# Ledger of designs, part 78: designed miniproteins, single chains, continued (2)

Each design is a single chain, and the fold is of that chain. pLDDT is the mean over its residues in the fold that is shown.

## One batch from the design tools (miniprotein)

Design m6697
Fold by ESMFold2-Fast:
Structure m6697 (fold): chain A 91 residues (1-91)
Amino acid sequence: STGEAFVAEMEPFAKEAAAAGVAAEEVLERARRRLEERGHRLLVLLLRGQELIAEGRTEEAEELAEILEEALKAGLSDEEIAALLERKLAE
């Protein structure tokens, strides 16, 4: 469900970036703003993971993905997962 929601929210921005040749940073910032406005807190954090990869900060992105995978395996809610990822990003 979370993955499907992420794809649905991100598809218009990915399509825009591919079609228009706009700066990736501009598209990513607009995507983040939209997700925040809609209260998609977990999706904002998943977008941050993609930004880290784009910045070459792959190790940090992998660490966030590992936290996400373990939290999903433990059956945590989107709210609980978001809190864990936010805590890690604040370190």
Scores: mean pLDDT 72

Design m6698
Fold by ESMFold2-Fast:
Structure m6698 (fold): chain A 117 residues (1-117)
Amino acid sequence: SRTERLQALHEGRREAQQRLDSSSPDQLRDVYRDLLRETARLLRRAFEGDELAFYRAMGILEVLGRHLGRPLVVGKEVRDFVMVGKITKEDIETLVRYARELARELGLDPEEVLKEV
């Protein structure tokens, strides 16, 4: 349902924001890595048919991207995903590409932190 998709999106946003807000500056690199690893696990589940995992991953990436001053390009389209409720393999691959770009920008190895995709 739309309610479940919105809830998953908000849970992802809340999880990322809470971890970032509760972390000292010297812990941020580890938090970034952990959030990207969680995103990889969720995107893998999305490829396996767990549509709510897609929305949760999107919520994490939206908050992380905003925190880094690099907003998720599909941010304006987030409402469309929630309203329509149909995701494609290409939609999941778009989030994977964005997560890899964030990992590189953070000086992390994308292949290591996203290995579970």
Scores: mean pLDDT 82

Design m6699
Fold by ESMFold2-Fast:
Structure m6699 (fold): chain A 95 residues (1-95)
Amino acid sequence: SQEEQIQQLLDEVLDLLDRERRRALQNNDMDLYKGINEATVLVIRAQVYFQQGDLERARRLLEEALRKVKELYEKTGDPRLGEIAEKIERVLELL
């Protein structure tokens, strides 16, 4: 279902963010680490609102997370951050 696709994409986004957060910490990139943590909190909150049926709040939080991830992608050129942004955009299209 569309709801299952959204949930799967959100889980994939959180997994990719966790992997990037660990890489940032290993590389002592504390600015990137902080930015990824901020995006992660927004996605977790969006997932909770989505599960509660509050699609408007979920959308707003995902739009904020997308802006954060795109900013990090522009600064780093890391294609994995680009993949995360594309997955968030896909969730927003399905909401």
Scores: mean pLDDT 91

Design m6700
Fold by ESMFold2-Fast:
Structure m6700 (fold): chain A 109 residues (1-109)
Amino acid sequence: MAPPAVNSQAIKLIEEQKGKKTGEEARLGAEHAARAAALLPRSHPLVSRAASYDTAGSILISVGDVEDGLLVFKDSAKLLAEGAREAGVAEAEAEARAAVEHFDKALEL
């Protein structure tokens, strides 16, 4: 029902399973992805697909597949970056790319 509450629960599960640093990087990635999505039209096909990937990633984390969930969150952020580029919104592309970098750091920890 509430996307921020679902994301907060996912971040807590990541922190519990992978540690505080991984949880912090995942939280920063989610915040950057949310800022990118807020700057983009929800009608864009890549933005809509990114939202579906974000939901799928949250489900994977909720059942303990934290690494796969983080990979799906990274793919969601990549779709937002591509959507931002197609829409010509440089600020959204920068935010989406920052999200990808934070999810990469979470996966490397």
Scores: mean pLDDT 83

Design m6701
Fold by ESMFold2-Fast:
Structure m6701 (fold): chain A 100 residues (1-100)
Amino acid sequence: KHKRHGIYEAPDGNDVVDKEKLANSFGVSPQTVLDVFREMGYVVGETKTTLTVKPLSTDQIDEIGKKLFEKALKNHSTIEDVAQHLGLSKEEVEELRKKV
């Protein structure tokens, strides 16, 4: 079952993160995704394409999203570029920026 784009539940009770899909959703590198999950202490295992992480709550997914959004803002010079990568409106991107 998919929790979010690039994050899904595994049968073993862990969550799996597709590094490339999540990276593309935020306009960051797969390495940036790995770095954020490591900083949060959620990583259980890693492959070339995925991370195995502890089961993520909605609040934890939101916190990860905020950190990835901060990294995206450093890589993109406009709110429009970030909104396009996230599939959000400019107004939603500005609200997320105010919360981080």
Scores: mean pLDDT 71

Design m6702
Fold by ESMFold2-Fast:
Structure m6702 (fold): chain A 68 residues (1-68)
Amino acid sequence: MEEKAQLAAEGGFKLAEYGGVTDLRGVSLAEASGIAIAGANFYGVGDELTDEEIRLAGEKLIELGEKK
């Protein structure tokens, strides 16, 4: 569970960086979840995410943006 959410968040953060998004602070949880789903697809685990894993991945993505 958490491992897939972590991969989704990390993939989403990398995709945001490639897209030129430099500040992820203030993104909505819905936007963060969408980016995390794209990140999960980057690592090939998008089809395996539950609603809880998507939520957790969105939260982890926001946390990663806040630490940068």
Scores: mean pLDDT 68

Design m6703
Fold by ESMFold2-Fast:
Structure m6703 (fold): chain A 56 residues (1-56)
Amino acid sequence: SAMDEQTQLALEIQAYLAAGWGAEDFEELGKKTGDKRLYTIGKVIRHGREDSAANR
């Protein structure tokens, strides 16, 4: 199952967020590495921020 890989990725994302990373940082990292997953994560974080702003 892919559960362990997803768990590892989630922990890594939490570490980056704790270090002050934002959506733009994940998108830039995705562009530099060519990792589509990192780019997608950046978009998800940005969408969450936009949704929160729209609900205020």
Scores: mean pLDDT 69

Design m6704
Fold by ESMFold2-Fast:
Structure m6704 (fold): chain A 63 residues (1-63)
Amino acid sequence: DMVESAARVVARTLREKGLTSITESELRDIARRIAQGLGADFSTVERALRRALEEEGIAVVPD
């Protein structure tokens, strides 16, 4: 699944940069860019990205 693969690459990159959290707005911005790049549904990308971030131990926090 290209969406899940892209989400996992992004989550790993953020973890490698030493990030432990991102905001809800940052998550939506990243998901929007992935959705545009892949021609995918935004809600599908957002859910995949949230899951990938959770798997990498990155918290999503309120703005």
Scores: mean pLDDT 86

Design m6705
Fold by ESMFold2-Fast:
Structure m6705 (fold): chain A 61 residues (1-61)
Amino acid sequence: MSLEEAIERAVEQLSKVLPEEVVEEIRRKMLEVYEDESLSEEQKIKRMEEIAVRSLAAASA
C-alpha cells in the first residue's frame, strides 16, 4: 500500500466515527507527516498509524 492510499484509507475509516472537522484536521496532520523529508517511509507510516489510533481511542472513550 502506498502512503497516499494509506492516508485515503485512514480518512475513510475515521470519517465513519468522527466529525468532518476532526477528520480534516487528522488528514492535514497525516499529510504533514507525508511531506516531512526528515522522516523515513517506515517512520511516516508509524506516525500516521499513531495519529489514527489516538483519534479512534479519543472517539471511543
Scores: mean pLDDT 76

Design m6706
Fold by ESMFold2-Fast:
Structure m6706 (fold): chain A 79 residues (1-79)
Amino acid sequence: SAEMEKIEKKMKEILARGQRVAQANADTFTPEQLELMREIERLLREAARLAYEKKASEEEIMKKLKEIERKIDEVEELG
């Protein structure tokens, strides 16, 4: 569906952004940034699991992806 295509595109964007943040700051992450990155990984795995098991609505998956984006913003803001 069109909504699922939007979810897949958003997941790819989030993954690419997360990888860029991790690569840029790998040796300089604070404990706070590391905790946020762990939470981002947990949420990404949960979103992927929900999509794979088809147990969640497209709306619920999109909500989790938006939460992940917010946490990536927080990591970037901490510098």
Scores: mean pLDDT 76

Design m6707
Fold by ESMFold2-Fast:
Structure m6707 (fold): chain A 72 residues (1-72)
Amino acid sequence: AQSRDAYLLAVAALQEQHGSAGPKQVGSLLDVSAKTSRSMMQKLEAAGLVQQTDDRKYVLTDAGRARVEQLR
């Protein structure tokens, strides 16, 4: 199982490259299923660390970005 912090770092990397992070792309980067990734992304959204875009992808919130900066 991947940690919350691993998902936040994956979202940051995908957002820097593509403007947003799809759950399937996050899952591929972390070697987890799209279902597992989607479940974790929903938990991160509930925690206020990511927000969903109109295209059902995710971007970091200010709180999520602050957390990623602590991990780098």
Scores: mean pLDDT 82

Design m6708
Fold by ESMFold2-Fast:
Structure m6708 (fold): chain A 92 residues (1-92)
Amino acid sequence: SIRDLLEEALPLVKDPALKEALRRFIETGEVSDLTFSAIVEAAIALAKAGRRDDAVRLLEQFANELSEKYPWRALMLRQAARDIRAGRLDGL
């Protein structure tokens, strides 16, 4: 599941603020200003670990789930997924 992917990515996230935001989201489902950046960082970490398809799947599934309540942020997650699929990890 995507939750399993987030848990696997958590130890790969280096930024302590994003790591904490990701941990809180996994534990509580709480969405904060840092949650979307933390999800993108988790996806980048998975892609760098050779798990590009998992990274893209993670971003696209979250974008779909959040599209109604957070349409702008869903668009940003979809853009990050396209960049990872194209091999562009810079500027995410």
Scores: mean pLDDT 80

Design m6709
Fold by ESMFold2-Fast:
Structure m6709 (fold): chain A 90 residues (1-90)
Amino acid sequence: SMEEKLKELEERFEELQERVGELEEKALNLKDEKKYAEVQQLLVELSELRGKFIEKLEQARKGDEKALEEAEKILKEMEEKVKKMEELVA
């Protein structure tokens, strides 16, 4: 159902935010200036996507099925960026 999908996306988003917080802490120990700059760029991109995700999730809560699909697409893009950050701080 749409309600079950909304809950799934909210839970995935909360897990993603926890992962970002852990990666921000790990990034403080990066001495490679290029890797640090790439992490900083990914954090800026994640901040922009986060804003769009929240907007689409609110629209989806009002019954917009298209906004739900768009929210899932944005969340997947955020998950890919977090994966890249994990590789940079490893």
Scores: mean pLDDT 89

Design m6710
Fold by ESMFold2-Fast:
Structure m6710 (fold): chain A 85 residues (1-85)
Amino acid sequence: LIEEILKLLKEAYENIDDAEKARELFEQALRKAQELIKKEPDNELIRKIEAALRKAIEQVDQGNLETARSIAESMIRAAEKLLKE
């Protein structure tokens, strides 16, 4: 599940200039994060990813694509660090 979230975040990052596509990818990642929270409610990292995804979607909706990209990049770095260790 976290690997699927990471894949969606990377796709959103690459497609940030396509606001509609980026929004759909963030929404898909958000749904997967919410599913994972139901299974692991005490996982602070997943809750932080969920909150960051909501902020990224808000930034896309406001046209702040560079801010949304920065949020996605931060989430990608955090998720990759977790998967490598």
Scores: mean pLDDT 80

Design m6711
Fold by ESMFold2-Fast:
Structure m6711 (fold): chain A 58 residues (1-58)
Amino acid sequence: EAPSPEEAARMGEAGARAGAALGNPEGAKYGQLGADYGRQGDSVKATEYLTLADEAGA
């Protein structure tokens, strides 16, 4: 299920913070990119980077 741009931005911000706190730089990076694209209204790229953040944290 594709998140809205606002939802993607919130999820990306949360993922970036969690990744940074846990010492996962790759997850933090992808979470930040997902948030950035979500804020720009690009839900497709936001979803792609959120998926990469999830995979990096798994």
Scores: mean pLDDT 73

Design m6712
Fold by ESMFold2-Fast:
Structure m6712 (fold): chain A 95 residues (1-95)
Amino acid sequence: MEEARKAIEKAVEAGNEAVKLGREAIEKGNTKAGLAAEVQGGLALISAGVGRILLSKGDAEAALKSAELGYKVGQEGIKQGEAGLKGDDSLPKAS
């Protein structure tokens, strides 16, 4: 229960940071990296929102899994945004 709340909070923080870094990269002219970071940040925030809904319905395990997915996507968005801020306007590599 507490773990799910903390995971949701981390996913929201990562998603917001990815969106912020993505916007800053776009402002510097690195549009591809910036847009990728904003999309990943948005997906992280959606996953965190789903986690909150699941937690409100008493499904702490599903809430935790949704939040952990959001955190992972948000972290990937942060890396993409940071790359954009350094002038790397490439799209993330499919791995």
Scores: mean pLDDT 83

Design m6713
Fold by ESMFold2-Fast:
Structure m6713 (fold): chain A 61 residues (1-61)
Amino acid sequence: SREERIERGGRGALELALAGLSPRTAVALASKNSGVSSREVGERAEELARERGLDIRFPPV
């Protein structure tokens, strides 16, 4: 479903950023891989980061 793709994209973007990629690059790659917009991926990644106590911004590309 679309929600499952947004969740997967957001998780992917956060994992890439934690592995050392820039948040912008992480969002671009996760968006391409999930088929969901960079804005939706970034918003979900920011929510997931906040749940972990991290302040990471994921700008749309």
Scores: mean pLDDT 84

Design m6714
Fold by ESMFold2-Fast:
Structure m6714 (fold): chain A 100 residues (1-100)
Amino acid sequence: SIEEIKKVLEELKKLAEEIRHQNPEVADRLLFLIDKTEEAIEKYKNDKEKIVSILEGFVDELEAFLREAEARGELTPEQISKLREIIDKLREIVEKLKAE
């Protein structure tokens, strides 16, 4: 479960580095959200309820980031698709954690 979260965060970091080649400011905004979430997950790694709350908040922040960046034309269709895929993976992880 924590390993799945870390893997998804690594996928997001790779996407942020791809975005950086086109728009460094957008990449920095995404990396800020990722870094904040990684720090929180590491701090609360033994607290399942807190991890669920952190991930739900992160999903909401990523959805807001995606809507804003898409509206401003800051992301390619491929980057939008990849970010939506990653958000869906995070939602699946949250639902699995809640089902326990």
Scores: mean pLDDT 86

Design m6715
Fold by ESMFold2-Fast:
Structure m6715 (fold): chain A 66 residues (1-66)
Amino acid sequence: SAHERLVEERLAALEEAAATESLEAFARLVVEQQAELEAAGVPDELLGRFAARAGELLLAKALAEA
């Protein structure tokens, strides 16, 4: 679906940002992307999948920068 593709595109962008952005910038990007997905009408189930994966990426980045 278009919603599934949008979530996949945003997660791919987060994986790239995890390597290049600061932890603070990355955390802000996660919040901004989730808000954009909500505004686009993405269903709660797909928002939950996005949040789970984004959380994993955020934790991995935080541990790598410690």
Scores: mean pLDDT 85

Design m6716
Fold by ESMFold2-Fast:
Structure m6716 (fold): chain A 64 residues (1-64)
Amino acid sequence: SEEERARLREAAEKVEELIKKKYPDAKVTVTLIGDDKAVIEFEYDGKKYTLELTLEQLEKYAKL
């Protein structure tokens, strides 16, 4: 739904903000999959990290 898609986007943006806050020089790419999942890729200190997270997981991490 559009509401779930909006929640997914907000939660993913919060997680991206937290990553950039902790690692200011990190390159972050966020890909939203439907309305329930996101792929967050970030590169920091020559290392690449990929997180595939559900809406529930993203909302949980966004509260940290």
Scores: mean pLDDT 82

Design m6717
Fold by ESMFold2-Fast:
Structure m6717 (fold): chain A 78 residues (1-78)
Amino acid sequence: SELEEKVREIEEEFFKRVEEIFASLDPNSKEAQIKILQVYIETYRELARLFEEYGKYELAKKYLELAKQAEKKLAELE
């Protein structure tokens, strides 16, 4: 389905960005953790928007909640 393909594209982009960060930075560094959290926030918000477009409102709300939790964690880390 179109939805499943779009989710897969978002997941592939997520893993690619995470891999690029860990290729350039120490995984245990604060800088790497900040960049990883930013990728999670962007990915969760993109998934929430996608699920909302397809009428999957419960999934959209769940991913929006995950994004907000990651934003809070990022604020505490910086």
Scores: mean pLDDT 89

Design m6718
Fold by ESMFold2-Fast:
Parts: structure tokens; C-alpha cells; sequence
Structure m6718 (fold): chain A 91 residues (1-91)
């Protein structure tokens, strides 16, 4: 159980790291955004709550200016870390 929460959290956080890299790149690689979605979907299959935070964040990004998109990503990363810690402490 703990191992699944850790795996889901790692996948969700990695998805947000990839999309943050995409947004901060002078030459953004579309494959990074696609890879981020794949990782977030895999996280959701393992832990619905952790994966959903990542997926909802990715869905909102195209409608936001770059600065606001980056702020949303950082907020989502903190939510994922906090939720994962709480779940691990209760298992």
C-alpha cells in the first residue's frame, strides 16, 4: 500500500516537473507535455487523488499565461507532496 502511494506521488510529481521544464524551455519540446500527461494518467490509475491533482493541473495550463501556469504547477506539486505524506502516515 505505502509503495503504491509513493509510486503514484513520484509519477504525479514527475509529470509536473516535465511540464514545468517545457514551459521554462527556450525551445519547448511537445513530447515533454505529452509524456507529462502519460505519467499523470498512470499516477491516477495507482492513486486516483494524487493523479487527479496532476491531470487537473495539466488540463488548466493551456488557458493560462506562462507565469500563472508556473504558479499553478508549483501549487499542485505542494498539494501532491502534502497529500502523499498524509496518506503514508495513515497507512
Amino acid sequence: EKKKVEEAAELALRSLELVLEYLRSPNPDPALFERARELAERAKEIDEELGEIALETLEKLPSLPPLEAEELIEEAKKKIEELAKKKLEEL
Scores: mean pLDDT 82

Design m6719
Fold by ESMFold2-Fast:
Structure m6719 (fold): chain A 85 residues (1-85)
Amino acid sequence: DELKQEAEEHIKQGEEHGKKAQEAAEKGDLKTAAEHLRKASEHFRKASDLILKLSSSPKDQQKAKELQQAADVADGLAKQAEAAA
């Protein structure tokens, strides 16, 4: 139960950092956008790891894979923002 709450909190934090990255990018602050994208990636990876530790069900494996993909996208966008800054 605590680990499930921790995973959901990491998903929420990842989404919040993703939103802050978008707001920074819209203002042309690519450095701040990259920093928030890196934090979003870290939170999504932690959430994925926690979900996989809690359950091996196909649904939870799929959710974990989607979170890993979201983290990879965030890392890729951060790298692009860092290169453009």
Scores: mean pLDDT 87

Design m6720
Fold by ESMFold2-Fast:
Structure m6720 (fold): chain A 80 residues (1-80)
Amino acid sequence: SEKQEILQLIEKARQVLKENPEWLDKLPHLTEEEALAMVETFLQSMFASKMSIEELLSQYPFLSEEEKEFLLKVYKKILE
């Protein structure tokens, strides 16, 4: 199911962050759990809207470039 696929991707993202803790160095305002919640929100929004990650990120100009770079980097890694 779509929900199971999203949960699997979130668990992959959690593992990616454990293996790459330095990726949070540019996001000092976020805890690891807050960063994962951000990833979860964007994955859920992608599945609901059928938009690409790039298209979805364009709808949120309030996100910093560091936050956008982080989301794209995690997304690419979990799809490997």
Scores: mean pLDDT 79

Design m6721
Fold by ESMFold2-Fast:
Structure m6721 (fold): chain A 114 residues (1-114)
Amino acid sequence: SQQQIKLEIVAYMLGVSISSTLQILSRQLQTTDPDLAANLAQYADDLSTRLRDIVLEQDFQTRLDNLRRLAAEVRDFLDDAYAQSTNPQAQELLQRARGDVDSIIDLVDQIQAL
């Protein structure tokens, strides 16, 4: 259905936005927390690669299942990064990204219910 296609596209776009957010955060933290910055950059690269592979999946149900699993893993990563950070600006941006991931999971669950 058009709704299923729309929700899937939105989930994909939000995933790309999260990768961009992690890369920006990595650059901002390079001098104050280089270990966290390196972890964020590595995860952003890994996320972009994994998301590309998911988008190329021809089976719709497998693609949705993989998107939901990836979103849950990103949520856990963001929670860990938030706990490790002592920078208020980084914590605020990570919290916003966490909210975006929750929205992605909700959208995928809506597609699954159709």
Scores: mean pLDDT 79

Design m6722
Fold by ESMFold2-Fast:
Structure m6722 (fold): chain A 81 residues (1-81)
Amino acid sequence: SMKEKLEEEIRSIYEFFATLVRQVDPAYEIPDVSGKSPEEILEIMEEMAREMLANPATSPAQKAMVQALVDSARKLVEELK
Protein backbone atom coordinates (compact mmCIF):
# COMPACT_ATOMS: atom_id res chain seq x y z
CA SER A 1 0.00 0.00 0.00
CA MET A 2 1.01 3.67 -0.29
CA LYS A 3 1.12 3.92 3.52
CA GLU A 4 3.54 0.96 3.80
CA LYS A 5 5.69 2.47 1.01
CA LEU A 6 5.89 5.87 2.78
CA GLU A 7 6.68 4.20 6.15
CA GLU A 8 9.50 2.20 4.48
CA GLU A 9 10.86 5.40 2.85
CA ILE A 10 10.91 7.13 6.28
CA ARG A 11 12.87 4.17 7.74
CA SER A 12 15.31 4.29 4.79
CA ILE A 13 15.83 8.03 5.39
CA TYR A 14 16.50 7.27 9.09
CA GLU A 15 19.11 4.60 8.22
CA PHE A 16 20.93 7.04 5.88
CA PHE A 17 20.65 9.79 8.54
CA ALA A 18 22.10 7.43 11.20
CA THR A 19 25.03 6.64 8.88
CA LEU A 20 25.73 10.39 8.50
CA VAL A 21 25.51 10.89 12.31
CA ARG A 22 28.04 8.05 12.87
CA GLN A 23 30.43 9.70 10.38
CA VAL A 24 30.31 12.97 12.38
CA ASP A 25 30.33 11.35 15.85
CA PRO A 26 31.32 7.62 15.89
CA ALA A 27 30.53 7.50 19.66
CA TYR A 28 26.90 8.65 19.17
CA GLU A 29 24.38 6.09 20.44
CA ILE A 30 21.89 5.76 17.55
CA PRO A 31 18.35 5.18 18.93
CA ASP A 32 16.60 1.96 17.88
CA VAL A 33 13.44 2.90 15.92
CA SER A 34 12.02 -0.66 15.73
CA GLY A 35 8.31 -0.46 16.53
CA LYS A 36 8.32 3.36 16.41
CA SER A 37 5.67 5.26 14.42
CA PRO A 38 6.72 7.57 11.54
CA GLU A 39 5.96 10.61 13.75
CA GLU A 40 8.12 9.17 16.59
CA ILE A 41 10.97 8.50 14.10
CA LEU A 42 10.73 12.14 12.92
CA GLU A 43 10.88 13.38 16.56
CA ILE A 44 14.01 11.26 17.16
CA MET A 45 15.59 12.60 13.93
CA GLU A 46 14.83 16.23 14.91
CA GLU A 47 16.44 15.65 18.33
CA MET A 48 19.58 14.11 16.74
CA ALA A 49 19.67 16.86 14.08
CA ARG A 50 19.72 19.58 16.78
CA GLU A 51 22.78 17.86 18.33
CA MET A 52 24.51 17.48 14.93
CA LEU A 53 23.87 21.14 14.01
CA ALA A 54 25.36 22.22 17.38
CA ASN A 55 28.45 19.97 16.89
CA PRO A 56 31.47 21.99 15.57
CA ALA A 57 32.78 18.79 13.89
CA THR A 58 29.76 18.82 11.52
CA SER A 59 30.80 20.42 8.20
CA PRO A 60 28.52 22.92 6.36
CA ALA A 61 27.79 20.23 3.72
CA GLN A 62 26.88 17.71 6.46
CA LYS A 63 24.61 20.31 8.16
CA ALA A 64 22.82 20.85 4.82
CA MET A 65 22.41 17.06 4.39
CA VAL A 66 21.08 16.67 7.97
CA GLN A 67 18.49 19.42 7.35
CA ALA A 68 17.51 17.96 3.95
CA LEU A 69 16.96 14.47 5.45
CA VAL A 70 14.83 15.85 8.31
CA ASP A 71 12.80 17.96 5.84
CA SER A 72 12.28 14.89 3.60
CA ALA A 73 11.10 12.75 6.54
CA ARG A 74 8.76 15.56 7.72
CA LYS A 75 7.18 15.79 4.25
CA LEU A 76 6.56 12.01 4.17
CA VAL A 77 5.05 12.09 7.70
CA GLU A 78 2.67 14.88 6.57
CA GLU A 79 1.65 12.73 3.52
CA LEU A 80 0.62 9.96 5.98
CA LYS A 81 -1.91 12.28 7.73
Scores: mean pLDDT 87

Design m6723
Fold by ESMFold2-Fast:
Structure m6723 (fold): chain A 72 residues (1-72)
Amino acid sequence: SKKEAIEKEMTRQIIEAHADAGLATMLAYSTNLSKSREERLEESSKVAEEKQKEADEKAEALRKQAEEAIAS
């Protein structure tokens, strides 16, 4: 159905946004191997918080767009 197609595309884009956030977090942890594990964890945690917030905001916008498209 039209609703199923819209929901499937929304879900795909949300998954992609969260996958991108996860990749950025892993790269942050892997950067500068001369730092201690604790320092790398702190740096990657900050990146994770920022990128997850961005992904959540994008997911919220996508959900609103899907609801509007289904309602029309």
Scores: mean pLDDT 80

Design m6724
Fold by ESMFold2-Fast:
Structure m6724 (fold): chain A 72 residues (1-72)
Amino acid sequence: SDLEAARAAIEAARATQPELSEAWLELLKLLEKASEEQIQKASELAEELADEVAAGKLTPTEAIEKVIEVLK
């Protein structure tokens, strides 16, 4: 499922960026409670934000915070 794929990707990211652990934990908690529709919206936003991070316009932490806001 999209939720399982998202959790796997987040766990992989946590292994490489332990300093983001609190943000990752909040995101995981929200994903566990999120509907499939909320997960889809978050995934679409994450794709857009990934482009901004790659362009140097956002930090990974700022991108995670924006995704968290959509899941609330």
Scores: mean pLDDT 69

Design m6725
Fold by ESMFold2-Fast:
Structure m6725 (fold): chain A 57 residues (1-57)
Amino acid sequence: MPPSTRRRKMRAAVRAWLEVFPELQGRVDVEALSQREAAALLSLSLAELSTFLKTFR
């Protein structure tokens, strides 16, 4: 897929994933996510995601 299409698809997947975990919605700016960041979030376990989000000030 073209990079722009992949980025949109990954960000849409992150949005759908966050709808299942509403407690995380306010902590992730989906519109600011790059394709790499969206892919990384989708591949993380909940424990790893919690650690990753704790690094944001």
Scores: mean pLDDT 60

Design m6726
Fold by ESMFold2-Fast:
Structure m6726 (fold): chain A 83 residues (1-83)
Amino acid sequence: MLLELADRARERGDDGVAAALRAAASAHDMGYSEEEILQVVREALRAAGKEAAIPHVEAAVRAALAGDEELARRHMEEAIRAS
């Protein structure tokens, strides 16, 4: 799910949100905790100058980890709008 959200963010032209979601997917695959994944997301978005997107990408990641695909997609769309 996280990689699918990243691909969709890139298709929408938001490389910063896409990179943060890819980093989250990588961290999840490495066995990082939810809080560690969210730290990776915050760092990636700050590096991209996308601080306004942070709460929305965090919400998308939390929803994705909980298995709520629809909620994750909605939060990702809010993140792109906030950027």
Scores: mean pLDDT 87

Design m6727
Fold by ESMFold2-Fast:
Structure m6727 (fold): chain A 102 residues (1-102)
Amino acid sequence: SSFDQQKAQWFQQVKELVKKGIETTKKENPDIDQEKWDKAQKALETLLEILGKKLADSESTREAAIHISSTMVEAVGIMQNLKGYQKTGNESLFGIPEIPPY
């Protein structure tokens, strides 16, 4: 369906934003241990796997947007924790997915 294509496109956008955020954070924080990076990367991979399942089960744009927003907040928290900060909801670290609100 056209909605299934939209969900796949939004998921791809989220994956690209997370990938870019990882690359930028790694470049800006060269002093962070490889073990910490490996743990964060596994956590982000698990988070994206869960999002993929939630998006597949989403019946509306609103449901999809809620799951994506929640995922981006958690992803930012994982990356900020690497820098010794408490987890935060600053979504600007990865950018904002292009999802129309309903």
Scores: mean pLDDT 75

Design m6728
Fold by ESMFold2-Fast:
Structure m6728 (fold): chain A 89 residues (1-89)
Amino acid sequence: DAAAREAQIAQIEAEYARMLATGLPRLAENRAALTPELAARALPVMLAAFAEIDDADVAARLRADPAALPELTLEGMRAATKKLIEAIK
């Protein structure tokens, strides 16, 4: 049913909006808290996650600069949310 799909999309969009409202204001704090050691440890996990959402640009940028992990995590979440919504439509 189209109405059920619209309700599901609205819920996903609302959840994503909450994540952005929390994440974007704290992006500078998250970046300042990220050590090179934490970034290096997170790299393989995040690359695997970005491969699942087929975001080659975000994955390439993360490989080039692991310190950009907080910013690229938010971009990856945006791409994953968009892909999920497109799959439901």
Scores: mean pLDDT 65

Design m6729
Fold by ESMFold2-Fast:
Structure m6729 (fold): chain A 83 residues (1-83)
Amino acid sequence: MDEELERVRDKARRAVQASLEGNYEEAIKLLEELSQSPIPTVRKAAEDALKYLKENGKLTPSQIAALYLVVVGAEVERRYPLR
C-alpha cells in the first residue's frame, strides 16, 4: 500500500543521509527497521548494509549507492507503476 511504501522510502532515504553524514548509530536503527520490511528488495539491501556496518563500522560508497537505488526504485514504482 502507498503508506507502507512512503514509510519505507523515507526510512531508506534517512539511512542514506545518516550514512553520508557519518551518523552510523542512527543509520543502524533505520537499517534494522528496514531489514524487517515486507518488501524483499528493501529487506535484502538493509540486511547487507547492516551486516557490513556492524562488522566494519562504516559503509562503502558502493553500499550507500545500493541503498539509494532502493530509495529511487521505490519512489519511481510509486509514482510510475510498471505496466
Scores: mean pLDDT 71

Design m6730
Fold by ESMFold2-Fast:
Structure m6730 (fold): chain A 92 residues (1-92)
Amino acid sequence: SSDAAHAAAVARAQAAADELTAIVREKDPERYGDVARKMGSAVAMAEGSSLEKAEAIARLIEEATERARGASAEETVSIVDELFEKVQEIVE
């Protein structure tokens, strides 16, 4: 069902956001608070959006998380900033 699909997309977004936040906490703990806030906002945007937008947001967070695994601390912060800008563009 669309409700189940939406819940699945939000769950994917949350899981990827939690992992990305954990990566930032390890690589750049000073930026952890800002990233946690941005990721919480991104997941909330997915929850409040249509199924199509929620799936797009989940995909963006998943792709950013995968990129962050092999990235430097500086690159990881850039990835998060780019991700958050893209999420905001989707919900506008």
Scores: mean pLDDT 89

